# Designs tried in a protein design run: designed miniproteins, single chains, continued (5). Part 87

Each design is a single chain, and the fold is of that chain. pLDDT is the mean over its residues in the fold that is shown.

## One batch from the design tools (miniprotein)

Design m19217
Fold by ESMFold2-Fast:
Structure m19217 (fold): chain A 72 residues (1-72)
Amino acid sequence: MKVYSEEELEEKIKEYEERIRKNPNDAEAYTKLGEAYALAGKNGEAIYYYEQALEIDPNNEKAKKNLAKAKA
């Protein structure tokens, strides 16, 4: 697992928020947002974004696995 600085995580969060703003159906961007929030220790936000990814793409295996880990 890669360790990011707080500034790197904030930058990644803004990047993925921008992707979602341009394409609201970008399930990968929601999954990446969840990953960034999980790395920042914000587990509730991570769960929320993984669930959003699965609403867009129910077959997103990465989002399903990450959601299961976040809820464990």
Scores: mean pLDDT 81

Design m19218
Fold by ESMFold2-Fast:
Structure m19218 (fold): chain A 94 residues (1-94)
Amino acid sequence: SEEAADLRRLAGIVERQAELLKENKDDPFAAEVALALATMQVAIGLRSGSGPAREVYERALELVKRADEAVRQGNYDEAIKLLEEASRLLREAA
């Protein structure tokens, strides 16, 4: 379905941002851009989502926001883990 395809696409975007953080732990600007992109894309999904999909997008957005806070605290490993969890949640819901 279109909704399942959207969830899988978003999962891929979030996963790619986690990979970017892994490769650029010493670059705060790259981390800021990656988290901004992940946050915007999940928020867009939430606006178009309905029923059970909306709940999944809300949970993913919470995880991405927590990842952003972890980066601000210098905890890149926790941020990566949270983004990977958000990606998994989106993929499993598809």
Scores: mean pLDDT 80

Design m19219
Fold by ESMFold2-Fast:
Structure m19219 (fold): chain A 85 residues (1-85)
Amino acid sequence: MAETLAQLVASGAYGSLAQVLPEAALAIEQLRKLDDQARAELAQALVTGDVSALSHLTKVPKASHQAAESLLRYAATGKYQPLSA
């Protein structure tokens, strides 16, 4: 699971990610704004399955940190918590 999420994020395959995790629609829209370096950094963090990797996301903008955290928690726990409205 975590490796599949990491691959989809690294490749910018957000349409496929929305099909795999439709509950994350709001998070995915924030992730579409990431540049290549930020996507690669987030993908590497997702492979670890470790939420503490959030503190090492220096290339992901603060506006996208909530989206990144939601995916990291999902990768670690297998349970998705939707973003607040």
Scores: mean pLDDT 75

Design m19220
Fold by ESMFold2-Fast:
Structure m19220 (fold): chain A 71 residues (1-71)
Amino acid sequence: SAMEEEIEKLKEELERLAVRIVVEHGDYATAEEVGRVIKEADELVKEGRLEEAKELLERFLKKVREYEAQL
């Protein structure tokens, strides 16, 4: 579905951002948090809660981007 494709794109964007933060700033803790949030989103998808999974990923992506802007 279109929603599942959007969720996969958000996961890929978060993973790319986590790699960038590790490479540029050495912040492995943020990369581990990204992994945990992706797992939580995957569980929401398994439960058919696609809108909640998308919202979780979008909110966390915004948070990580704002965090990176302060580094």
Scores: mean pLDDT 88

Design m19221
Fold by ESMFold2-Fast:
Structure m19221 (fold): chain A 72 residues (1-72)
Amino acid sequence: AREAAERAERAAREARERAAEALKDPDARRATGGALRAIGDGLHAGLEGARIAREEGDEEAAERALEAARRA
């Protein structure tokens, strides 16, 4: 459970970093597409982390994973 939340938090940080880098692209289409893909990856990781934590009965870890998804 804790490991799932930690992975979700890491994925959210990486998603934000990738989105920020993608937005530096002078091509607006590439910048937008790259940022949206990075954000989507972070959201997916957070939701999966929350699902796993809830299956293990760890509500605190589930809340952490959902919060990570919201920050992506």
Scores: mean pLDDT 75

Design m19222
Fold by ESMFold2-Fast:
Structure m19222 (fold): chain A 60 residues (1-60)
Amino acid sequence: MVEITIRARNILEAIGTALRIIGDYPSAKVKIEGTELTVTVEDDPEIIEDLLKIQEEYEK
């Protein structure tokens, strides 16, 4: 399993992103800690790539 950390700008953005990820990838586990999302998925390259793109958007 792989864990990806996504840092949102605020709590509402974090919640919205978590709901989007769960909707798109029902097998994913999402943990919210303040504005930080920890997403745990199986080693699926397509899911990992999509989540990394979301992470990159928030780092800019």
Scores: mean pLDDT 77

Design m19223
Fold by ESMFold2-Fast:
Structure m19223 (fold): chain A 77 residues (1-77)
Amino acid sequence: MEEEAERLLEELRRLLEEAVRAAEAGDLEKMLELLARAEELARRLAELLADDPERLRELLELIAEAGRRIAAALAAR
């Protein structure tokens, strides 16, 4: 379980970074596709991390940071 959660967290970080870059590039279709994948991954991770509040908090912080960066990128367009 730990190894699976770690791999999913790494994948989520990659998807969120790609979504931020897509937003910065103005590729809204790609951004939305990446966010949909990230949402599915985040849901699975939340279930896996339900009894690990520290890791769950890290997950929520990653999502919040990506959301702020995407909002800033879209506002700059």
Scores: mean pLDDT 82

Design m19224
Fold by ESMFold2-Fast:
Structure m19224 (fold): chain A 83 residues (1-83)
Amino acid sequence: MSEKEFDAEVAVALALIYVTITRKAAEKTGNPEVKKLVDEAEKLVDEAITALQNGDYDTAIELANKAIEKAREAGKVIDEILK
């Protein structure tokens, strides 16, 4: 595969892992803001996967990175709740 394709596959895989772990943590909170952030992150992962499948590697990387950012935002809220 091309280097750009490989970078996109890695970015999407990391986003999927990060969002999945964050969803598991979010399940413990019952907090609607955390749920909203994780739902938004999962939507961005789905969009990144679609971009990857269409060969739009730059868009896949950008969307994957946005998904990780949303998951990090959710993680901060989870940390505040679960103190």
Scores: mean pLDDT 85

Design m19225
Fold by ESMFold2-Fast:
Structure m19225 (fold): chain A 97 residues (1-97)
Amino acid sequence: MTAVEAVEAALASDKPSVVLVAEDHPEVEEALKLAEENGVPVLRADTVEEGVAAIERALASGKPAVVVVPAEHLEEVAVAAHMLARERGAEVYVAEH
C-alpha cells in the first residue's frame, strides 16, 4: 500500500494502529501532511531498536501514529511491529509502494 493509503487505513481503524514508512518513500511528505492535519503523531527512528521502541510506545497510547525509519531498517522493524500488534490486538500498515 502507499504511505497515504496506510495513514487513511489507520484513521479508519477502531483499533490502535501504526503506520510504518521509509524516509525515502515517494509519498512520505503527503502522508505526514495527512497525519498532521488529523492530529496523528509522527515518530522518527534512526535504528531498529528506536523504531521498535517508537512502535511499542505508539501502540500503548491506543491512538494512531506514524513511525518513519531508514529504508534499510524497514523490513526488520516491520517484522517486530507485526509481532507487537498481534500481541496487543492492534494493526500495522506498512507503506511498501
Scores: mean pLDDT 80

Design m19226
Fold by ESMFold2-Fast:
Structure m19226 (fold): chain A 61 residues (1-61)
Amino acid sequence: EKLRKEARELLLKGIAEILRGIGYEIEAELTGDEALAEKGKEEIEKGKKLLEKADELLAAL
């Protein structure tokens, strides 16, 4: 029960971070802001790590 809730929270956070990162990358393309492109890349990578942790917890269920 507790592990399932934790996995779900990590999954949702991971997805949210990836979507935010994609948003920054799109904005960077529109504005030419290289710092936003870097931010987008960092957020996507952060989201991927959260999804990996969620997968590990789900595998333990």
Scores: mean pLDDT 83

Design m19227
Fold by ESMFold2-Fast:
Structure m19227 (fold): chain A 56 residues (1-56)
Amino acid sequence: EVEELIEQLKSEDPEVRREAAIKLGEIGDPRAGKPLAEATKDEDPEVRKAALDALS
């Protein structure tokens, strides 16, 4: 579950990374904190937005 979503944050597909960030934010598991912080620096602005929203 959470570990699989963390893996998906590193996907080649930005759509997959964005979806993973949203789901991790909904779950709120502290294990996702560092992976989501890294995702706020993603090349794709939609992924960055999703990760930032997830940390809020």
Scores: mean pLDDT 82

Design m19228
Fold by ESMFold2-Fast:
Structure m19228 (fold): chain A 95 residues (1-95)
Amino acid sequence: DLEKIREIAIFILDDTMESLLKRAEDTPYLKELLELLEKDKKIVLDLSLSLEEIEKNLTDPLAISSLKFAELLYNGRLTGSLSPEALETIKKILK
């Protein structure tokens, strides 16, 4: 289900972007990275795009990694390294 993969990818991206935002106040490089991640987040949220089209249009390695990690989590292949809070959020998305 692409929609569940999309929701997991957005959850991972939002967590990453929040962490970067707290560090970006005085760092121009992190501000540019946040702008790139915001653009890639819009691509992931575009319901007109297939998974293959999303993968082709993502530019930042963190966004690409978030999508790949979401695919692995959706397929039940990677759960043991997640925090309890992240696991609960992902379980809600997978339902």
Scores: mean pLDDT 73

Design m19229
Fold by ESMFold2-Fast:
Structure m19229 (fold): chain A 56 residues (1-56)
Amino acid sequence: GPLFEEARRAAREAAPGVAESALEAIAGQATKAHLEGMSREEALELARRGALQAGA
């Protein structure tokens, strides 16, 4: 859905060197968090933070 694509893009922009499979997993986690009540903005920040942690 649209949030998954936005989260994947946000994660890639935050950590360009992270593997595609990891970015998809992060985007999936952010999308799930949003469906569980997290705001869109918070879910996108969760994706960015997850990507930065994975890239470290």
Scores: mean pLDDT 84

Design m19230
Fold by ESMFold2-Fast:
Structure m19230 (fold): chain A 65 residues (1-65)
Amino acid sequence: SQIELDANVALVEMAATVLGFEVVSVKGNEITVKLADLPEEVQKERKEQLLKIAEKTGIKVKIIE
């Protein structure tokens, strides 16, 4: 439902922010985020965490540099 979609989008936006991503745009079920310039190992960990949350919610996440 639209209510569940909106709730899941908000959840993924909050998770992205906590994980150090900047939310660039939100379009329907797709969220585009930019990762801070962090050490490579930290970048990998943060990307993996965000993508797992996205997969559980069905939200599409696009990560840009």
Scores: mean pLDDT 82

Design m19232
Fold by ESMFold2-Fast:
Structure m19232 (fold): chain A 63 residues (1-63)
Amino acid sequence: SMAELEEELERLEREAVRAVIERRYDEAGQLLRKMAEIYEQMGKHEKAARLRELAEELERKGR
């Protein structure tokens, strides 16, 4: 359901923010990619694309 997808997004967002604060950039990138998959399922394609771009940027920063 949409409510379950929104709840999962909130959970993933909290985990991603924590990962960024803790400089776990690879994990943060993976979390953002999972969020992008959920946004794709919701039909929010531009939001999903922006999250994938951010994930790529964070993963580069951790190298």
Scores: mean pLDDT 87

Design m19233
Fold by ESMFold2-Fast:
Structure m19233 (fold): chain A 85 residues (1-85)
Amino acid sequence: TAATNKKLEELKKKKIDELVKEIREQGERANLPKEEIDLLIKSAKQTMDSLLETAKREKFSVEEAEKMFDIAVRTILESVERYLK
């Protein structure tokens, strides 16, 4: 429904805001160039946007979408941490 899609979009925005903050903090601690931090953030946003489109297409519930977003956030942050080591 339109109401469900709005909740999915709000959920994605919240998860992206948290993810961007963590990527920026980790990148700055690792003394990564701003341009490289911005590329990591862009990649993360693209992944989350793609997952939102999948959730809408497959008619995920808010609960199913939240689980998917939480797994994606964890996976992205683990990848960023490995990249910075």
Scores: mean pLDDT 87

Design m19234
Fold by ESMFold2-Fast:
Structure m19234 (fold): chain A 82 residues (1-82)
Amino acid sequence: MPDPLEIRGTLHYMSGAIYERFGDYAGAGEHYEEAGRDFEAAGRYEEAAIAYEKAAEAYEKAGDLERAKEARERAERYRALA
């Protein structure tokens, strides 16, 4: 049975990509960050790291440097655990 957190994380990641494509970088960052949290909770640390890295990139493009820094720190943490 698929883990509901993995499904939700995948849907949030896809939503982030859609928001990014349409130039809503703040919305993209929020969805990628939610994907990271869902993958983190599912123990999928590689996917969590990728999602948090995408959130950091999106927040940088949105000009939210504080949230970008927080997402980057989470990405590095989960990359080390993967």
Scores: mean pLDDT 88

Design m19235
Fold by ESMFold2-Fast:
Structure m19235 (fold): chain A 55 residues (1-55)
Amino acid sequence: GMHMERLEKAKKAAEEAIKNGDRTVLRAVLADLQKHFSDTPEAQELIKKIEEELA
């Protein structure tokens, strides 16, 4: 559904941002995931990964 498509898009954006060291995009993706997918296990794993990259 639309939610899963948005999550997949966010995951790809995060992976590209990590590869490129784009902390601005990572922060934007993190905020979007926390707002819309806080209760989704896959999104929680991605959130943790982004937080570790931003540390």
Scores: mean pLDDT 79

Design m19236
Fold by ESMFold2-Fast:
Structure m19236 (fold): chain A 71 residues (1-71)
Amino acid sequence: SMEEKEKLAKEIAEVAAAMAPAYEKVKETNPEAFAEIEKLAAKAEEAFKAGDYEKALELAKEMKKLAEEAA
């Protein structure tokens, strides 16, 4: 349903917000890991634009994990 998609979109935004400090640190200190995160970000954006919010959320969580591990 649209309500379920809205909930997933909010969860994606929450993951993005939680990831932000680690993402900024990796951007400055680990260019190799940042390049991997950017590839996942491109895939997440494509999934989101296609309406596949479940896939976009999974990719966002993978980005967060990589950012936190590389920070």
Scores: mean pLDDT 86

Design m19237
Fold by ESMFold2-Fast:
Structure m19237 (fold): chain A 74 residues (1-74)
Amino acid sequence: MDPNEYLRKGRELEAQGKYEEAGEYYEKAADIYLEQGKVREAAFAYNVAGDAYRKAGKEEKAEEMFKKASELLK
């Protein structure tokens, strides 16, 4: 699947209140962007995954995602 389709699916899941599932889709998009060498797109996707995981009460996963995004931008 195109990483943009994973981002779109994540947004649909967020609209339904399915924040943990949304985070999983955003994380998948980020991983694919990173494999493609698209560092800024990967960092963005990890940040939105972190926000989704935080809304789901998954604080440790959220912190992991934010750390991955931060490390990619340095």
Scores: mean pLDDT 86

Design m19238
Fold by ESMFold2-Fast:
Structure m19238 (fold): chain A 60 residues (1-60)
Amino acid sequence: SKKDKLLQLIGEILRLIGEMFDIELLKEKGVISKEEAEEQIKKLEEQIKQLLKEMDEIFG
């Protein structure tokens, strides 16, 4: 159903946001550089953007 698909997409977006928090933590701890963190976050942002487009196409 559309509702089940929406909940799945929301869950995927929340998982990616959690990954962004992990990257920020690694940056704060000095495990990765600011440039590496920015690059990884940009990739996660693009994935979230694609999921949001998918939501808009199904539910907008």
Scores: mean pLDDT 87

Design m19239
Fold by ESMFold2-Fast:
Structure m19239 (fold): chain A 71 residues (1-71)
Amino acid sequence: SEKELEEEKKRVEKAYEELKKMEKDEKKIKEYEELKEKALKSKDPEYVRKVALELEIEVGMLLIKEAVEKL
């Protein structure tokens, strides 16, 4: 549904904003931006959901890395 598509796109946007705040590698930020833009142009809610999950996993990995670096 269109509502489902918009909800998944909001997840992509939220994950991308968190990645922009935490990631310091310019090449990775560019890759995440490309994934975000591709997802936001998509009409496939399953594809957008997969991108959202991928970006959310990257957020989780950066949170773990930040926690370890502060030890």
Scores: mean pLDDT 85

Design m19240
Fold by ESMFold2-Fast:
Structure m19240 (fold): chain A 77 residues (1-77)
Amino acid sequence: SEELRKKLEEKREKIIEESKKIILENPEKLEEYRKLLEEALKYYEKKLEEAKTEEQRLIAEQMIEALKELLEFIEKL
């Protein structure tokens, strides 16, 4: 669904910006955030492999991209 893809992309962008702000405001929790994001990434990678519908696949793909971007952001700090 084009509408679903668009909504997921907009949601992803907002989640990324909000998450970056939280990370920058809580530098003492950087290690905790990294571990949580790594665990979430493994979870969604597994969900992508198990996806039986186009909707499940799109959601998992968007979450994986968001989590990878956030992990890369942390690594560059």
Scores: mean pLDDT 84

Design m19241
Fold by ESMFold2-Fast:
Structure m19241 (fold): chain A 94 residues (1-94)
Amino acid sequence: MEIDEARVLESFALMSLELAKKAVEKGDEEGALEGLELAARIVERLPLPEEEREEILELLEEAKEAVREGDLERALELIDEAAERLVRAVEERV
């Protein structure tokens, strides 16, 4: 039951990160920030180890700052790193 819930939330978080990434590529700052905020809210609800959850949330906050500063290349790198860590953290629970 808990594993199925985590996989559903992981899927929604990854979709939110993908939408944020596409918004960054289009120069849509508002859309990028909304996608990152949604991903962060989903990650906070995932039953992950606290250290892994904090690392992912820190990457998302750094990505939001990069978007605000217009550093789109850095924002994309941080989004990809957050997605990779999220997938790994959920898999390590099994």
Scores: mean pLDDT 82

Design m19242
Fold by ESMFold2-Fast:
Structure m19242 (fold): chain A 61 residues (1-61)
Amino acid sequence: MEYEKIRKEALEKYAPHLTDEQREAALAEVRKTVENLKAQGKSLDEIREEIERVVREIVAA
């Protein structure tokens, strides 16, 4: 739930122009990244920074 809010906020901040389908695809990629980082024991702040970085990279691609 917490990570879901962070990823939605990051998409709204960096990629408000995405279609609903592109947004869902981006959210799925971010979700996979979050689960990986959680498995590595990363803090919420570290996960937030990584989510924002991944979203920016998706938009830049």
Scores: mean pLDDT 74

Design m19243
Fold by ESMFold2-Fast:
Structure m19243 (fold): chain A 53 residues (1-53)
Amino acid sequence: MTPAEEARRRVLELYERGEISDEEFQRLLTAISDAYAAGDDEAARRIVEEFLA
């Protein structure tokens, strides 16, 4: 999987477990999608890591 695909999957797993809110889920998916569209796969990974820190 690309870093963006992996980041998206991690966010989905957190949401399914009830560990993040609907607002956080939508915000994170948007940020990951924006990073992917920009070709910055590393930014997608960093978004999830910074959120989980």
Scores: mean pLDDT 79

Design m19244
Fold by ESMFold2-Fast:
Structure m19244 (fold): chain A 76 residues (1-76)
Amino acid sequence: SEARAAGAAGDPAAVAPLAALLADPDPETRMQAVVGLARMALSGNEAAVAPLRAATADPDPRVAAYARSVLDFLES
């Protein structure tokens, strides 16, 4: 129960591999990372929110727009 609650509140170990992929030179890889981070944030993993905020500044407009849409939904 505590391990589940901690994971829901913020599990940086689950987020770290996806956050690292946001530095990948391939925009398709970064898009997959943002989708994965979005799924984690939507399931209550708050540790995914900070990488999603960073992704809103991504040079690929699709990656940036997707990250903004997810954050807008989470903050609604």
Scores: mean pLDDT 77

Design m19245
Fold by ESMFold2-Fast:
Structure m19245 (fold): chain A 84 residues (1-84)
Amino acid sequence: SEAEELVKKGEELEKQGKYEEAAEHYEKAAELLIKEKGEDHPEALEALEKAGEAYRKAGKFEKALEYYLKVGMIRLKEGVERVL
């Protein structure tokens, strides 16, 4: 899929030390996966986490924090909805 190609390109860019460009590719992949599979889908969450980590490696700490908080909130919401 287009999202899978974006993740693969992001991983290639990370290997080249191009962390901000990698983060932008993961960000686009996450957007597509959210639209296709939903925000709480494992593939969407993984793409969001990769975007946050790549922004952190690029020194874009504010953007990295935004993605980390978004993933944390989605996981917390999913966990709460499944509580007995």
Scores: mean pLDDT 83

Design m19246
Fold by ESMFold2-Fast:
Structure m19246 (fold): chain A 117 residues (1-117)
Amino acid sequence: MVELKQSGGGTVAEGGSVTLTNSFTGKWEDVDLVSWWQQKPGEPLRLVATIYRDGKKRYSPEVEGRFTISLDKEKKTATLTMNNLKKEDTAVYYSVVSTVQDGPRLVFGEGVQVTVV
């Protein structure tokens, strides 16, 4: 069974950068994809970035060029690097892992707050 925990975030100055990390237990072969979702105040959840087990990446148009998602198989981590932060990037960011064991399962992280001041 794949489990994950999120870390990173916090209060960051406008124009700065922050890195969000999730770490995994279990096997990488059981992970289909890792996605990051943004919950802005007063707005619905939005998918911002996805990375597949093979390293293929997708980004929403709103963050493409500013956010970078990566996998580190040695560290068993997925990372979202957020550059050129704006006040409107203030949100809770959830990591969601899709697994392939016994059919598709979604594992949700607890969420990490990013506040741009």
Scores: mean pLDDT 78

Design m19247
Fold by ESMFold2-Fast:
Structure m19247 (fold): chain A 84 residues (1-84)
Amino acid sequence: DLEAQARAHLERAVAAYVAGDYEAAREHALEAARLGEAVDPASPLVAAAYALAGMAARRLGDEELAEEYFERARAIERARRERE
């Protein structure tokens, strides 16, 4: 179940971020996004995964990648609003 795997990776990403392991947080967040996109690219899970990847990238000093991930999360949220 790709949705369950995506959710598990997002939970690991959150735990890693809270623990200060930003590399692991980014890795798990991106894997959650990849798996989640295969199910529904406009899902709240995919948007949350990219937002968390952006937060982790910013903590790692990679502002350019952080901006790219935040933009992806915003684009997904916008697509969801247009579908109501």
Scores: mean pLDDT 87

Design m19248
Fold by ESMFold2-Fast:
Structure m19248 (fold): chain A 102 residues (1-102)
Amino acid sequence: MAEEIRERQARLLADGGSRPAATIDASLEEEEIIEKVREYLDAGHVGLGVEGDDVELQKRTLEILLELGVPASVAGATDPEVLALMRESELRAAELYREALA
């Protein structure tokens, strides 16, 4: 599952035809997050905006998306741990882009 999603994300980044980021609810269970990611990749969305007011759920969702190789961010984030996960997401996206170019 995660390997498939990472490969699809890398190919989408390499293609350059990616659509704007879609939105995902931070309160979803991991299985639901994986299904939503698959749907969004099918639609050509490269990145995700994480919605929700609970910082712990935002962190959990960002960690899941980071493992899947999906760039993610939280609009208006001020929590240092959320900001750190967003930076790791940017680095992971850069890594996948380099892999796609190889």
Scores: mean pLDDT 74

Design m19249
Fold by ESMFold2-Fast:
Structure m19249 (fold): chain A 81 residues (1-81)
Amino acid sequence: MKEVLEKAKKALELAKEGKLEEAEEEILKAVELLESTGRLEDQIFAGIVLLIIGVYEAVGERQEGLIKAAEMLIKYAEEHL
């Protein structure tokens, strides 16, 4: 879980910087790490975070709310790990 969240955080930071290709690479790495997670709750939560970041990457400038949602979800996961 923690490694998946670290990749998700890095992807979000890269996406905020406009480095969408690098953000996509970190999302793909996080997806690979999710396959090793044994807890369904952690997998679902991380999947939602990665989906939000992926949508942000795909749709660009109109997604301020998605960025905030991803930040809030990552913070929530860090507090409950």
Scores: mean pLDDT 65

Design m19250
Fold by ESMFold2-Fast:
Structure m19250 (fold): chain A 76 residues (1-76)
Amino acid sequence: MSPEEKLLEILKELEEILNDESLSNEEKWERVRELVAELQALLQDIAANDPSLLPQLMPILERIEEVLKKIIEKIR
């Protein structure tokens, strides 16, 4: 998978967490922590191996930030 495809999958999983009414706030927070760790690892890998991709990926990263903010606001 390309880095862009991996970021889009993380975004999709975060949107699913935001909208999943079957999950408790605690379960949502645990899943978000796991996805944030995956995102951090992916961003570190991109920065080390292909930093020129970061400007191209900024729109997806901004969308991820917006979804994360919505989840945090809903949980807290």
Scores: mean pLDDT 82

Design m19251
Fold by ESMFold2-Fast:
Structure m19251 (fold): chain A 68 residues (1-68)
Amino acid sequence: SMFQGAMALELERAGVSREEARRIAEEAAKLVDQGRVDEAVAYLREKGLEAGAPEEVVEGLARAIRDL
């Protein structure tokens, strides 16, 4: 999805490796597609921070997911 690609790009720009950014974005997008928005946000926070993304970037993406 376009949202999945945008999320991966934002994570990569924030210092996450391309491979890890794509994996995180794919799983978060899958959870959103399943209507599991709270789980997608929790997953993004856990995995984004573990992968070295700044908290500000992770919270911005979490807000974008909630606004879908």
Scores: mean pLDDT 85

Design m19252
Fold by ESMFold2-Fast:
Structure m19252 (fold): chain A 62 residues (1-62)
Amino acid sequence: KAVEIYKKYQEEVKKLNEEAIKNPGDLEKAREIRERFEQLTRNLPVEIRKAIIEGKKILEEK
């Protein structure tokens, strides 16, 4: 389901943000987190990206 895919994506993004907050000033960790964000978003197959967008729309509709 698109909503399930979107929720999983948001959970992964949240984990990356929490990791960044817990490691302030660590440039190596910041670079790692930035790369993981880029891969999470930009390297997604078209079908997965569409599912994320559709899941977001369904949740926002409510």
Scores: mean pLDDT 71

Design m19253
Fold by ESMFold2-Fast:
Structure m19253 (fold): chain A 69 residues (1-69)
Amino acid sequence: AEAKAKELEARIAANPNDAEAWNQLGEALAKLGKLEEALAAYQKAIALDPNYFKAKANLARVKEALALA
């Protein structure tokens, strides 16, 4: 939902190094169909935490969806 995405954007504005918040923002954006924005959010989560396997799995899923679009 858009409300959840805005909440997470506020959290990231307060702490831009919060890899979990970036991953959760990607999930919220993907639910809204904003796949390119979700991809960018997951990439930021992985850049902050290269061992964030959930974000890597989410990134792969969004890349597959974009390749088919």
Scores: mean pLDDT 82

